Designed miniproteins, single chains, continued (5). Designs and how they scored, part 19

Each design is a single chain, and the fold is of that chain. pLDDT is the mean over its residues in the fold that is shown.

## One batch from the design tools (miniprotein)

Design m16627
Fold by ESMFold2-Fast:
Structure m16627 (fold): chain A 88 residues (1-88)
Amino acid sequence: DQALKERIENGRLFAGAALAYHEISEEEVRERAEDILDPEELEEALEIVRRAREEPEKLLAEVLARVEKLHGKEGAEKLLEKLEAAKA
């Protein structure tokens, strides 16, 4: 099911963006996720976290664009509000 895979990928991007705004380390992500994710899934999640650290504005723009497409402008605004609150 391609639609389900797309939703999972969107969830991973959102999680990566949230983790970057919390300034969590890759080691901490690995420790917390290693019991839940397969090694390949863990590597993919870490790649998203690395990208969020290196290009946070670019990743945030991509995530917001996907949320706006799926949930409209208000959905994107709500996500941005949550990320701002998490950064405080």
Scores: mean pLDDT 66

Design m16628
Fold by ESMFold2-Fast:
Structure m16628 (fold): chain A 84 residues (1-84)
Amino acid sequence: MKYTEEQIEAETLVTFAAIYLVMGKKDFEKGDLESAKEAYEKAIQLANEAQRLAEKVGDTETLRSAQQIIEDAKKLLEEIEKKK
């Protein structure tokens, strides 16, 4: 099985978005709300790009993963707003 370049790119973007989510959660636990916010916003940006590519190539699993990251990051951003 050979992946298309766009499938590999979408999966890579989801992986980076997940890493930014983890980094943001770690910053949030330390009370660094501004760094956490920046990481969550970056996760949303990368996941939106992954969603666009996954939709284009019909990669439903990567699309679902990207959508979940966007949802999780948005909820975590709301938690930051509640602490301000």
Scores: mean pLDDT 83

Design m16629
Fold by ESMFold2-Fast:
Structure m16629 (fold): chain A 87 residues (1-87)
Amino acid sequence: MEEEIRKILEELGLRDERVYELVLEGVEITAKENSIEVEDVPISVFREIAEAAKEYLEKGIPLEELAKKILNAPLREVLPELLKKYL
């Protein structure tokens, strides 16, 4: 899991450790709200979250604000559909 997430972030040019922690935190919170374990979340969902993080950073949103964007972004609404799509 960790190595797969880090590889996704490296491919996207996101080498800051704080981005890894942020992606993991966002998935953990969203998974808990949907009554699933983080380990049961498909790697494809982590990739979509990482790509969203990259887009926000490219728009000049600082890492501190990125946490709020990921936690309050439509991930809360779309995670059940993403799981259904990739499971």
Scores: mean pLDDT 67

Design m16630
Fold by ESMFold2-Fast:
Structure m16630 (fold): chain A 90 residues (1-90)
Amino acid sequence: SPLEEKVEELIKQIRELIKKLKEAVENKDFKKGIEILIEINKVMVEVQDLIAEAREKGDEETAEKMTKKFKEAKKEADKVADEFYEKMES
């Protein structure tokens, strides 16, 4: 469906941002890391809005599939965010 395709594109964007966040962590570029985290959160909100739209339309199977993919991407993002915060200056 168009909603599922859009969610898959946004999840790919989240994964690309995760790669950039990993680079920022390795380079100790904390300012850039914060900017990337803000962008990840913004894209995550867009994904959640599309999942809510699928549920509102009664497409429960699409919403569940999208939710599963979102949770996987969120778990990866949370792991890298934790690594970022651990490497922030004390």
Scores: mean pLDDT 86

Design m16631
Fold by ESMFold2-Fast:
Structure m16631 (fold): chain A 71 residues (1-71)
Amino acid sequence: EKEINQEAVKAIAQGDLDKAYELAPKIKNPVLIYNIALAFIKAGDLEKAREIMKLSKDPKVQKLIEKALEE
């Protein structure tokens, strides 16, 4: 749903990672899942970033997140 995606984008922009994490399982947009995982990587929460990676069903997005974790 559009509203869920907008709330997730707002949560990331505000640094509200707890809300982004709560919304992540409801998000089907692979680019937005990638952005949520990147926000956790930047915050140093690599464990939650890996958990978000597993929510993506797109192997290309999973590989991008994995590479970001190794940077």
Scores: mean pLDDT 77

Design m16632
Fold by ESMFold2-Fast:
Structure m16632 (fold): chain A 72 residues (1-72)
Amino acid sequence: HMEAEAEEIRRRFTAEGKARLDAGESLADVHRALSNEALRLVKEGRDAEAVSRAMLEALKELEEYAKKKGLV
């Protein structure tokens, strides 16, 4: 279902984003990378609504993570 798919994608995006931030990428670069990944998932047939919701929630978590680590 869409909710389960959105949660799985959100968890994956959050994990990837944190790893990229820890590797020294900027928050803006991470946003760009995840936006490109989200577009690819939609192009490959993933539910656009689930991907969009997962992306929004992941970016919110990554912004808080970056603030906590002093990266913004």
Scores: mean pLDDT 82

Design m16633
Fold by ESMFold2-Fast:
Structure m16633 (fold): chain A 112 residues (1-112)
Amino acid sequence: SLGAEYDRAAVELQKRAEKVDLALVFGAPLHSDEAIRAALEFYRALIKALDAGVEKIELGFPLRPIDAPDEVAVEEYRRGAELLRKAAENKQKEIRYVDSPEAEARIAELRA
């Protein structure tokens, strides 16, 4: 089931907690299947990037806003997944999400 795959990916991420701040990755509960799928895709991309040789990921802000609708979390997880895929393909050792083009829209939203 979707929930079981999501829970499994979250458990696998806990084993890598020294390389990424999971408090900024997880957050408020997701209610839609679309949001759960987006988070699952991000968790899987994150695991693959770390397993491919990315040694540390600095997020700089929570990917799941506490009071925001699921659609905001969906967009942020999809942006994060794309960044992680590019980092893995380019064999990057460290990634700073806050300094990426993918984070620019979110940073602008947080400053508005």
Scores: mean pLDDT 72

Design m16634
Fold by ESMFold2-Fast:
Structure m16634 (fold): chain A 65 residues (1-65)
Amino acid sequence: SSEREQLLAAIGAALDTGVKIKGLKISDGELTVTLVAKTKEELERAKEAKKLLESRGIKAVIEEE
């Protein structure tokens, strides 16, 4: 996917799940999204967002705080 398509997909996933994005990193044409979870409920939303992003070929990492 283009960089623009990957960024739009990441923003869409965050809006749909209400999960917080800590950072976005592009390396060798691949987007990695870092999601933040502070509670059990936020962790479940972050897992949902990660699954959605990965289904679109976007790598996602969850950081628990």
Scores: mean pLDDT 76

Design m16635
Fold by ESMFold2-Fast:
Structure m16635 (fold): chain A 89 residues (1-89)
Amino acid sequence: SKQKELIDKLKKLAEQALKAIENNDKDEFLRIINQIYGISMQLSDQKARGLALQLIQELMSALENNDVEGAKESVKKFKEKLDEILEEL
């Protein structure tokens, strides 16, 4: 389904955003965040959309605070919650 494909893409983009934070690549990070936002607007599942928007806020905060460990935790929780949604779809 399109919804499952979008959720899988979000999981991959979340990992790429984390890597951009670890590499201090702000341009790549913002490019990935814009992609996550674009996908969130295509999601029909309100819970998945909310999780994507929350991840953007958490990762932006982690980048601002140089909090790599917080970014890792945010991505881990995001992926776990998306997996729960995928099991219900």
Scores: mean pLDDT 88

Design m16636
Fold by ESMFold2-Fast:
Structure m16636 (fold): chain A 56 residues (1-56)
Amino acid sequence: SMIVEKTEISLEMLRRRGRLDEEALKNIETTVKGLGQYYKDEEGEKRALELIREAG
């Protein structure tokens, strides 16, 4: 899933820069939910949200 791949890349980049905080996680979550709705990719959205929860 493109949504999952983009989420993994975003989380890795933020983690490497020491910017992986609660606000950044909430921003990624909002983007993921919007992309899931736009592309109608419910499974990709759910998997990406799980990755965000594991990172926080």
Scores: mean pLDDT 85

Design m16637
Fold by ESMFold2-Fast:
Structure m16637 (fold): chain A 94 residues (1-94)
Amino acid sequence: MELSEEEQAILDEIKAKYPELTPLIDEFLAAYRAEDVVAAAETTIRIQELMLKLKVPKEDLEKLLDVLERALLAGMLRNPAALPDTPAIPKIDL
């Protein structure tokens, strides 16, 4: 699985600004490549919790969450048979 050049650039920028997020972003990307949507969604919660703890500016938070949300939605659309009727994915609003 590959992210777009724009999505990859956003992740690289966030990792450079907030190196504490790097392990969780890498964990998310590993789950995404493994097509483990549940693990990717759980890692997204942990990323959000750490971002709130670090008081990341809303603009950077929204940029990162948009990339993570689009990746999760693409993963879910690829494996629709594995999805519950109600998404167990936490608070990713379009």
Scores: mean pLDDT 72

Design m16638
Fold by ESMFold2-Fast:
Structure m16638 (fold): chain A 65 residues (1-65)
Amino acid sequence: MITTTTSTETKNGVTTQTEVSYDALTGRKDVITTTQNPDGTVTVEHTVYKDGKVILKGSRTFTVP
């Protein structure tokens, strides 16, 4: 069973969207945060948890023309 929750927050011109996918059967949780920066860049962070421990973490920033 996988539960997906998406939330969006805008503060001081910065829009952040967070998507959390949790699988209760395996204890795996994926957190993807997408931040739209006021300078026109987009930062995507992906963190994977298993049984409450961080097993993978990565981030990337993209420049939008």
Scores: mean pLDDT 79

Design m16639
Fold by ESMFold2-Fast:
Structure m16639 (fold): chain A 88 residues (1-88)
Amino acid sequence: SMKEELTEKSARSVRSLARSAAERVRESVKRGATASARALGQRVADASEAQVANLEKQAKALGSKKALEAVKEARRAVAELRALVDAA
């Protein structure tokens, strides 16, 4: 369905954003810009965690295993970003 496809695309977008932010956090920390890295990572992680929670509710309501799997992958990427922020 269109709603299933949109939920999958949204989850993949969150996954990509979280991964890009994680790479930027790693590079900023390597340059000694820990405060900037933490601030960027926190903003993206907070927003992404909220989006993943909403997408999970939507995927469950749709009964879509494909959408749920995409949301799980997004959650893993966001969790990795959060761990990097907490370690910085």
Scores: mean pLDDT 86

Design m16640
Fold by ESMFold2-Fast:
Structure m16640 (fold): chain A 98 residues (1-98)
Amino acid sequence: KKEKEEELIKELEEAEKEARKEVLENQTDETKKKAAEKLKKKAEEILEEAKKLGLEKAEIYAKLVKLQAEATIAAVEGNLEEMQEKLREEAEKLEKEL
C-alpha cells in the first residue's frame, strides 16, 4: 500500500510541475485553463485509482489537486470570487484529514 500511495502522490506532484512549466512558458489565460484542465483530469484519474485501492492519503491529495485546478479554471473564467470561500472550506476540510 505505502509504495503505491507514494507513486500516486508523486504522479500528482509531477502533473503539478508540468502544469506550472506550461504556464511559465506561455502566460495566457488560454494556457492556464488548458493546463488546469489537464491537471484536473489527472487528479480525477488518480482519485479513482486511490479509491479502488483504499489509499486514503493519495485520495485526499488527489482531491486537493483537483480543487486547485478548479480554482484556476474559475479564476480564468472570472468566477473565482464567488467560488473562493467554498473552495477554501473544502480544501481546509481535506487538509485536516491528511
Scores: mean pLDDT 79

Design m16641
Fold by ESMFold2-Fast:
Structure m16641 (fold): chain A 67 residues (1-67)
Amino acid sequence: ARVILETEPVALPEPLPDAEADRLRAYAQAAANKAAAEHGYGEVTVTLTRTPDRNEFSATLDLSPAT
């Protein structure tokens, strides 16, 4: 079955440059793909959402079974 998980926002003490945010997004996607594959999921899509006014990030993990 497809599973969608949302994380709670994490506040950062300082704003991140766009390049740094993109790097973290890529890292999170790679880590999520590895973990999902180890647990029998075929693909994970990670979406990072930034709240600029609060300098917070949240993540949505979309888990699809291996087909």
Scores: mean pLDDT 69

Design m16642
Fold by ESMFold2-Fast:
Structure m16642 (fold): chain A 105 residues (1-105)
Amino acid sequence: SKTYSEEIKELAKKLQKKAKAVYGIDLPEEVALEAAELIVQYQKTSKADVSGEFLIPAAIIRAAAKVYGVEIDEERIQELLENESNENIDELVELARKSVALAKE
């Protein structure tokens, strides 16, 4: 098992609660931990002002892909992040839901 910092573990628990409450996604612990690590890395390295509403679903998609070996359309995810609209956030949330669901089947 990969060792995670206490900061990442705490963020992962917050992401699980938020994903269920806001997005209706039951996020597995392994995916939440990887998504939390991606968010922390993004905040340290990125100069882009991407809102949490877009950053969180994108991190979930990428985390699920990494944890379960699910193939994702990185070009489409990047396109959705470049234009912050309600339609794009809905598509990101649906892609996150599908990525997590495919991993459970």
Scores: mean pLDDT 77

Design m16643
Fold by ESMFold2-Fast:
Structure m16643 (fold): chain A 92 residues (1-92)
Amino acid sequence: SRFEELLERLLERLRRVLRELGLSEADIERILAAVRAALAPGEGNPEVTEALEELLRRLEEAERRGAAPEELLEILDAGLRRLGELVREALE
């Protein structure tokens, strides 16, 4: 599904950023598993899919500008908080 493709792309970007920031592989996998579990219920919701696409676009633009891992993490943190809120609203 489009949602699954976008989620996997987001998780791969997050993995790279966390690794560049020096997190252990165990900590990275724990964080990725938590993010996947939090966002998976959003599958089939168009607003969640659109928010995932926008977050990925912002990350691509920042990377193209040569943004530091710390800046990429701030973008990811803000985007993940927004996605979590949208998923919660979709379940109501």
Scores: mean pLDDT 87

Design m16644
Fold by ESMFold2-Fast:
Structure m16644 (fold): chain A 95 residues (1-95)
Amino acid sequence: MSPLEQKLREVAEILAESLGIDPSGLSMAEILGQIMDKAYPDMSEEQRQALLEAVRNGDLEFVLHTLLGLMSEEESKGNEKVKKAMDELNQLVLS
């Protein structure tokens, strides 16, 4: 697994924990599915399936853009743990 894939998983786990989801033993797709159900219950089934499809197909750019959007929204709610994780992910992408 690439360093970017590992960091995306770490970021997804941090975001999940911040939303009260236990990420232990879950795949990336399962973690993202639970995050979407908790943070974005109004997200359409079509949008959810598109994200899960991208994860399964290894579309890391689509997953990255989606996670950055989700984290930015959670950061705006004052979640410092999510903010730190987003800063670390942005630093990795820029390097």
Scores: mean pLDDT 71

Design m16645
Fold by ESMFold2-Fast:
Structure m16645 (fold): chain A 103 residues (1-103)
Amino acid sequence: MLVRFSPLLRRMLETLGIEVPEVVSEEEAEEAFKKAFDALDKDKDGVISKEELREFLEKLLEVEEVDDDFLNAIFSGLDKDKDGKISYEEFLEWMRTLLTPVE
């Protein structure tokens, strides 16, 4: 299936140094998401910490500091098991919500 990256998703990937076409296969999208996760996972422990997410959001939104309430809302939405970390599966689910289907 072909999918289109939303403008927000393209900007997120570009912020991480990942260049993607506007329309790709689902397999190509998943490879881009894996590269994005690896870029966010700075300590290479296989999870994204709240601090790593904060740094990414500050870069994405071009602000000096992200509001704690906003960060906590985003992090809580992604951290489904409430362990204080975002797994690759939780990250992949989030990224997939930012794809639009191509008819």
Scores: mean pLDDT 76

Design m16646
Fold by ESMFold2-Fast:
Structure m16646 (fold): chain A 61 residues (1-61)
Amino acid sequence: AAAEDAAGQRGLDAMKRLAEKLGITPKELFQAIRDLDPELIERAKEAGFTDLAKSLEGLRA
């Protein structure tokens, strides 16, 4: 069975995994995303979340 492809859903799932890898809570991750910290974007790239990092870069640009 094919599930619908939702960019928002994929991003949310990736964020949860990123928070776990960074050893922070989802609350802290969401706060950093709201501020669009460049350090968060770089850490996401290092963790292999290139799609998420590109999305955050787009929001900051």
Scores: mean pLDDT 68

Design m16647
Fold by ESMFold2-Fast:
Structure m16647 (fold): chain A 100 residues (1-100)
Amino acid sequence: MIPHIDLSALSEEDKEKVLRAQAGIVMAIFEYEEGKLSAEEFFERVKEYAEEIIRVLKENGLEETAKKIIEILKKIIEQYVSDEEVKKRLIEYLDELEKK
């Protein structure tokens, strides 16, 4: 379960964008584990949704919230992604995204 993060500082439109992107990442993990996505398709979907979340949060001055969400996404990937090489690549990508 994704821990509750306070998004009340966001507009309802931006909050919906963040929540939709988070749900998209969770769905992509389950679809990948079910064999419905290739490793490349899974990586690209997580990348797209993670970049959207960070973009929206940073545009609203919520850099600390963005870092918290990246850490939560890393924990979700560590818990639910079974392929160790895909897991490593995604965690490395999220670490680089946090540096931006």
Scores: mean pLDDT 79

Design m16648
Fold by ESMFold2-Fast:
Structure m16648 (fold): chain A 97 residues (1-97)
Amino acid sequence: MLLEIYEELAKERAPEIVERLEEVARESRLSPEAREIVERAKRLVERGDLAGAALLLAVGAAISEGEDREALRRALDVVSEAENEISREAEERLAKA
C-alpha cells in the first residue's frame, strides 16, 4: 500500500519534475555529457524512479566541474525536494486509509 501510493504520486508528479529539470538544462550552458545526464535523469523520473534519478545526478555532479556541477546539483535538489514531498504525502494517505 505505501509503496503503491508512492509510485502513484511519483507518476502524477513526473511531468512537473521533468519540466523543472528541463528548465535547469535550458538556464545552464551544459556540456554534451552533462546534458546527457539530465536527459537520462528525466527518463528515470518519467518511469517513477526518483531514487535512480537522484543517484545519477549526484554522481554526475561529483565528477563534473564549474557550471556543469552547479547545474547538476540544482537538478539533484529538484528531484530530492520532490522525493521528500511525495514521501510525506504517501505517509499521510496511508494514515487515512
Scores: mean pLDDT 83

Design m16649
Fold by ESMFold2-Fast:
Structure m16649 (fold): chain A 63 residues (1-63)
Amino acid sequence: MKHEAAERGGNGGAAAAGAAGADRDSMQKSGLLGYEIGLKEGSEEGVRKGTEEGFRLGAQLAK
């Protein structure tokens, strides 16, 4: 292969066009990874939201 379809394939495949590459094996691993990422993101999102809400409440109390 030269380069006539390599770039197009990579673009479409890597862009998750129809979840191409989501084999059964990958789905199981993605589920575990997604759970861990979700846990970390939920934890950070909670801290971020709590901090922002605390600041807002503090500003209102200082009124």
Scores: mean pLDDT 56

Design m16650
Fold by ESMFold2-Fast:
Order: C-alpha cells, then structure tokens, then sequence
Structure m16650 (fold): chain A 65 residues (1-65)
C-alpha cells in the first residue's frame, strides 16, 4: 500500500512536470513567473498542485522509511 502511494505520488509529480514542460514548449516561458499572469490563461493552480504533489511524495517516502 505505501509503495503504491509512493508510485502514485511520483506519477502525479511527473505528469504535472510534463504539462509544465509542454506549455513552455508552446512558448509560455513566463510559467516560471506566473505572478502577473491572468490565471484564466493557465491551468488553474498548476504550480500549487505541483508543490502539493511533491509534498505528498515526500510524506509518502518519509512514511515508507
């Protein structure tokens, strides 16, 4: 179960990172500085979701150790 949680969290992080990379490839280079962007033009909360996913992965790995 814990191994499945770690794998799921790793997949979630990888998926979100792939989405960000794809948006950068399209020319949305300002994804690194989203502070002045209208949120409606970006997937809502994608950086917050990535941070949350990384935190979940870290927690799952800590629980597995």
Amino acid sequence: SVAEEVARAQAEVADLEAIIEELNRIGLERLEAPESWPLELLPPGIFTRLEAAKARLAAARAAAA
Scores: mean pLDDT 70

Design m16651
Fold by ESMFold2-Fast:
Structure m16651 (fold): chain A 66 residues (1-66)
Amino acid sequence: DPEVEEELERARRELEERVTDPEVREWMLEMMKYGRPNGVRLTPEELEALAKLFGLPAPPELLPPE
């Protein structure tokens, strides 16, 4: 879906500017692309929520399952 790809590209640029940890950045991009562990894809609202977290390290609730 081209709109989803545009959102991912936009989010990637924002993550590159705001998040210095490349592992956290890659994880967020993977979650946006493939969805949550339960298979739910991120919506624009969820992408905005992630944008608010750019300045913070990934909280335990947002870390991928081990």
Scores: mean pLDDT 56

Design m16652
Fold by ESMFold2-Fast:
Structure m16652 (fold): chain A 107 residues (1-107)
Amino acid sequence: PPAPRPEVRVEYDPATQEFTISSTRATGDAEVALAFARALIETILRLAGLDPARLSEEQMEELARALNAALAAGLDGLRGIAEFLADRLLEMGIISEEEAERIRAVG
């Protein structure tokens, strides 16, 4: 049976521009890193006024792995992450140009 996925929650405070990250369950560094990437994606999409449920499970997993790899390669800051996600979602055909600009505006 598959191990239960780690549950990661991300809260964003626009007044301080800070992310609060919490995990109620951790199964290992790689699983935690991917759960964090997924939580970041969901949070940024919601801040842009987009429903994360528009992505299939496979699309979310692909995007989370791509973001995790980019973060490991030195991608940082909300603006850099938002621009990366907007460009990747456009390349995947999931969002419009107008929705991509909304995501970039989060940074």
Scores: mean pLDDT 73

Design m16653
Fold by ESMFold2-Fast:
Structure m16653 (fold): chain A 77 residues (1-77)
Amino acid sequence: DEIEELKKKALSKDPVEAGQALAQLLYRGEYELADEVAKKLLKSKNKEIQKAALRALAASPDKELAEEAKKKLKELE
């Protein structure tokens, strides 16, 4: 199951893998699952995981979600 694989990758400790998988969930329109995963990643104490999640959200086809993520990403820098 592609969606289950993406969910597991999105929750990984590798920022690149987590960010890429979250972006794929958003691209597929799995917004409920993507929101759930993003909330967990943004609660991480690992700044690189937080940045990866925000970068994935910033590339979202949802313009409002993308703009909010861009603002938060700028605040972390």
Scores: mean pLDDT 78

Design m16654
Fold by ESMFold2-Fast:
Structure m16654 (fold): chain A 60 residues (1-60)
Amino acid sequence: SLEDLKKELMEVIGEIARLTLEYLLLRFQDAPQAEIDRVEARMNELDKKEKELIEKIKSL
């Protein structure tokens, strides 16, 4: 349903925001590159999911 898609989109946006803060903190703390790479990979997957959800909502 449209409501389910909107809820999922809001959850994805919230997770992207949290990961962005985590990414900035890891960079500030000079964390290992492997840890930074994991966060970047997760953010990229969420960006793809956000785009897919937006397209699904537009198609309704």
Scores: mean pLDDT 86

Design m16655
Fold by ESMFold2-Fast:
Structure m16655 (fold): chain A 91 residues (1-91)
Amino acid sequence: PLVLSEEEQKEIEELIEKESKEAAELFEKDPEGMRARLREAIEALRDTNPDSAALAERLLEILETSKSKEEMEKALKELAREVYEEALARS
């Protein structure tokens, strides 16, 4: 199993914070374009990469169900942490 140093864990947490905020800003700026891109990605990945399709579906649900930018940022951060933990567990 991959064991990260405290410094590496901090860098990952900072990256999650930054990426989640940037993603929420993109969703706020162009929600219709983001929904269209996610739906296209889901359709393209459904048969060849179901895990990636499921991730895109979760992103689409966050975009469609979030009532505020803060709620969206929180949901995106939680999703990003799950993805990183899964990647680390596989290492």
Scores: mean pLDDT 76

Design m16656
Fold by ESMFold2-Fast:
Structure m16656 (fold): chain A 66 residues (1-66)
Amino acid sequence: SLEEQERRLRERAEKLLEEGIKNNWSLDEWVGEIGRLAAEAHRQGVPLPLIRRIVTETLDKLLKLL
């Protein structure tokens, strides 16, 4: 379901934020890992509008933590 796809993608994005903060990722590492998350979600058939929303929300959260 779309709801399950959104939940799973949000969980992956949250884990990515936690991992990047713990490992003190560079901007290049953040861009690479967020790009990989988006590409993997697209390959799994997640709708592009949902990917765009989750990626945008993840970037907003990251910028608020800096």
Scores: mean pLDDT 85

Design m16657
Fold by ESMFold2-Fast:
Structure m16657 (fold): chain A 61 residues (1-61)
Amino acid sequence: SEAARKAASEKSLQEGHERYQRMLKLIQLARKARELGAQNPEIKDEAEAVAAKALQEAKEL
């Protein structure tokens, strides 16, 4: 956010940016897994488990 940029040191800003990028990748993985599960019902439960794990990891960042 704009407010975080004003308050953060250069190191804290870089760490925040890297964490945010990892979060976005996990969210994208979850989305792709769910889309694949929707297209292939045989792997739907496996795809949902992958999506749930990715979203949980994103919340822990």
Scores: mean pLDDT 79

Design m16658
Fold by ESMFold2-Fast:
Structure m16658 (fold): chain A 73 residues (1-73)
Amino acid sequence: SSSSLQKQQQQRRQQLGRDIARQLFEGSAKELAKQGDESAKEGIERAKKSDDPEERARLLQEGVDKAIIEFLK
């Protein structure tokens, strides 16, 4: 084993972790939308209209955040 191999494996694990986190946020938005949450639905619709991956992530997160706030009321 070498540091180079460990670094490559670590980079792959970090990339997988980021992809999983992204999918969890997207999944949360979709799940809330399925449960009838309008903020989550709006976030998904806005995300679909954006060509920027970072903007899509922000719009999905905003929908989830609003849904959580409404749930806590």
Scores: mean pLDDT 68

Design m16659
Fold by ESMFold2-Fast:
Structure m16659 (fold): chain A 91 residues (1-91)
Amino acid sequence: GLEELLKEAERLLEEAKKSKSLEEAKEKAIEIARLAVEAALRNESLSVEQATGYVLRAIGLEIDALRSKSIEEAIEKAERALELVREIAER
């Protein structure tokens, strides 16, 4: 369920931190943001408005990750995406 999505997001963040290229770090950040979308869509305790808000925030983080100019920026976006997955999973 949501716990498995959170665990996968945590694993992807650790991979992002070990990335040797900007492209690898961006890919991991984008994958975590997509897990936040899945978490929002799967969490039936959220209202439609809450789920929509989380999806929009996740898409915003995916866009920010794509626009990252350094590994450090991409990792920061990955960390923010993980925090979003965590917030959704705790609802």
Scores: mean pLDDT 90

Design m16660
Fold by ESMFold2-Fast:
Structure m16660 (fold): chain A 92 residues (1-92)
Amino acid sequence: MELTPEERELLRRLAEAALALADALAAGDREAAEEAALRMAEALAELLRLHGLEVTADPEALARELTALLMEDPEASAARLRAEAEGLLAFL
């Protein structure tokens, strides 16, 4: 399956940010988690725009909301994010 170089770069950034988010959640570091979630939101927004999708959401607001949600079950959230990110990186 061929991805464009731009899609591959954005997917790699998304996966790397997801791993950083998983590590921050496991450590209970909310500031690091919000920073990683922001990077994920920005990479996802750019991927969606590459496919002609309109993105009106504020990345900072999404990062804060996502971090709060994931911090309700940080262990399970970290495990899921790590598995998905590792799978994506192995595909790239």
Scores: mean pLDDT 81

Design m16661
Fold by ESMFold2-Fast:
Structure m16661 (fold): chain A 62 residues (1-62)
Amino acid sequence: SMMLEEVKAEIDRMLEEGKPLNEIWEFVKKAMEKLSKEDQLELLKYTQERLTQEGKRSLAAG
């Protein structure tokens, strides 16, 4: 959906700007309240994967 794509783009921007993970999760939680159940699941998977790649790829085996 258009909303889902905008939220994904914003998460990417926040990560590039070095926003703290807690702030990214707060943004995701607010976005999920406006999304369908299917889009919520997709957003959770996307966010988890992005945060895992950013954090675990360097520090721990993913």
Scores: mean pLDDT 76

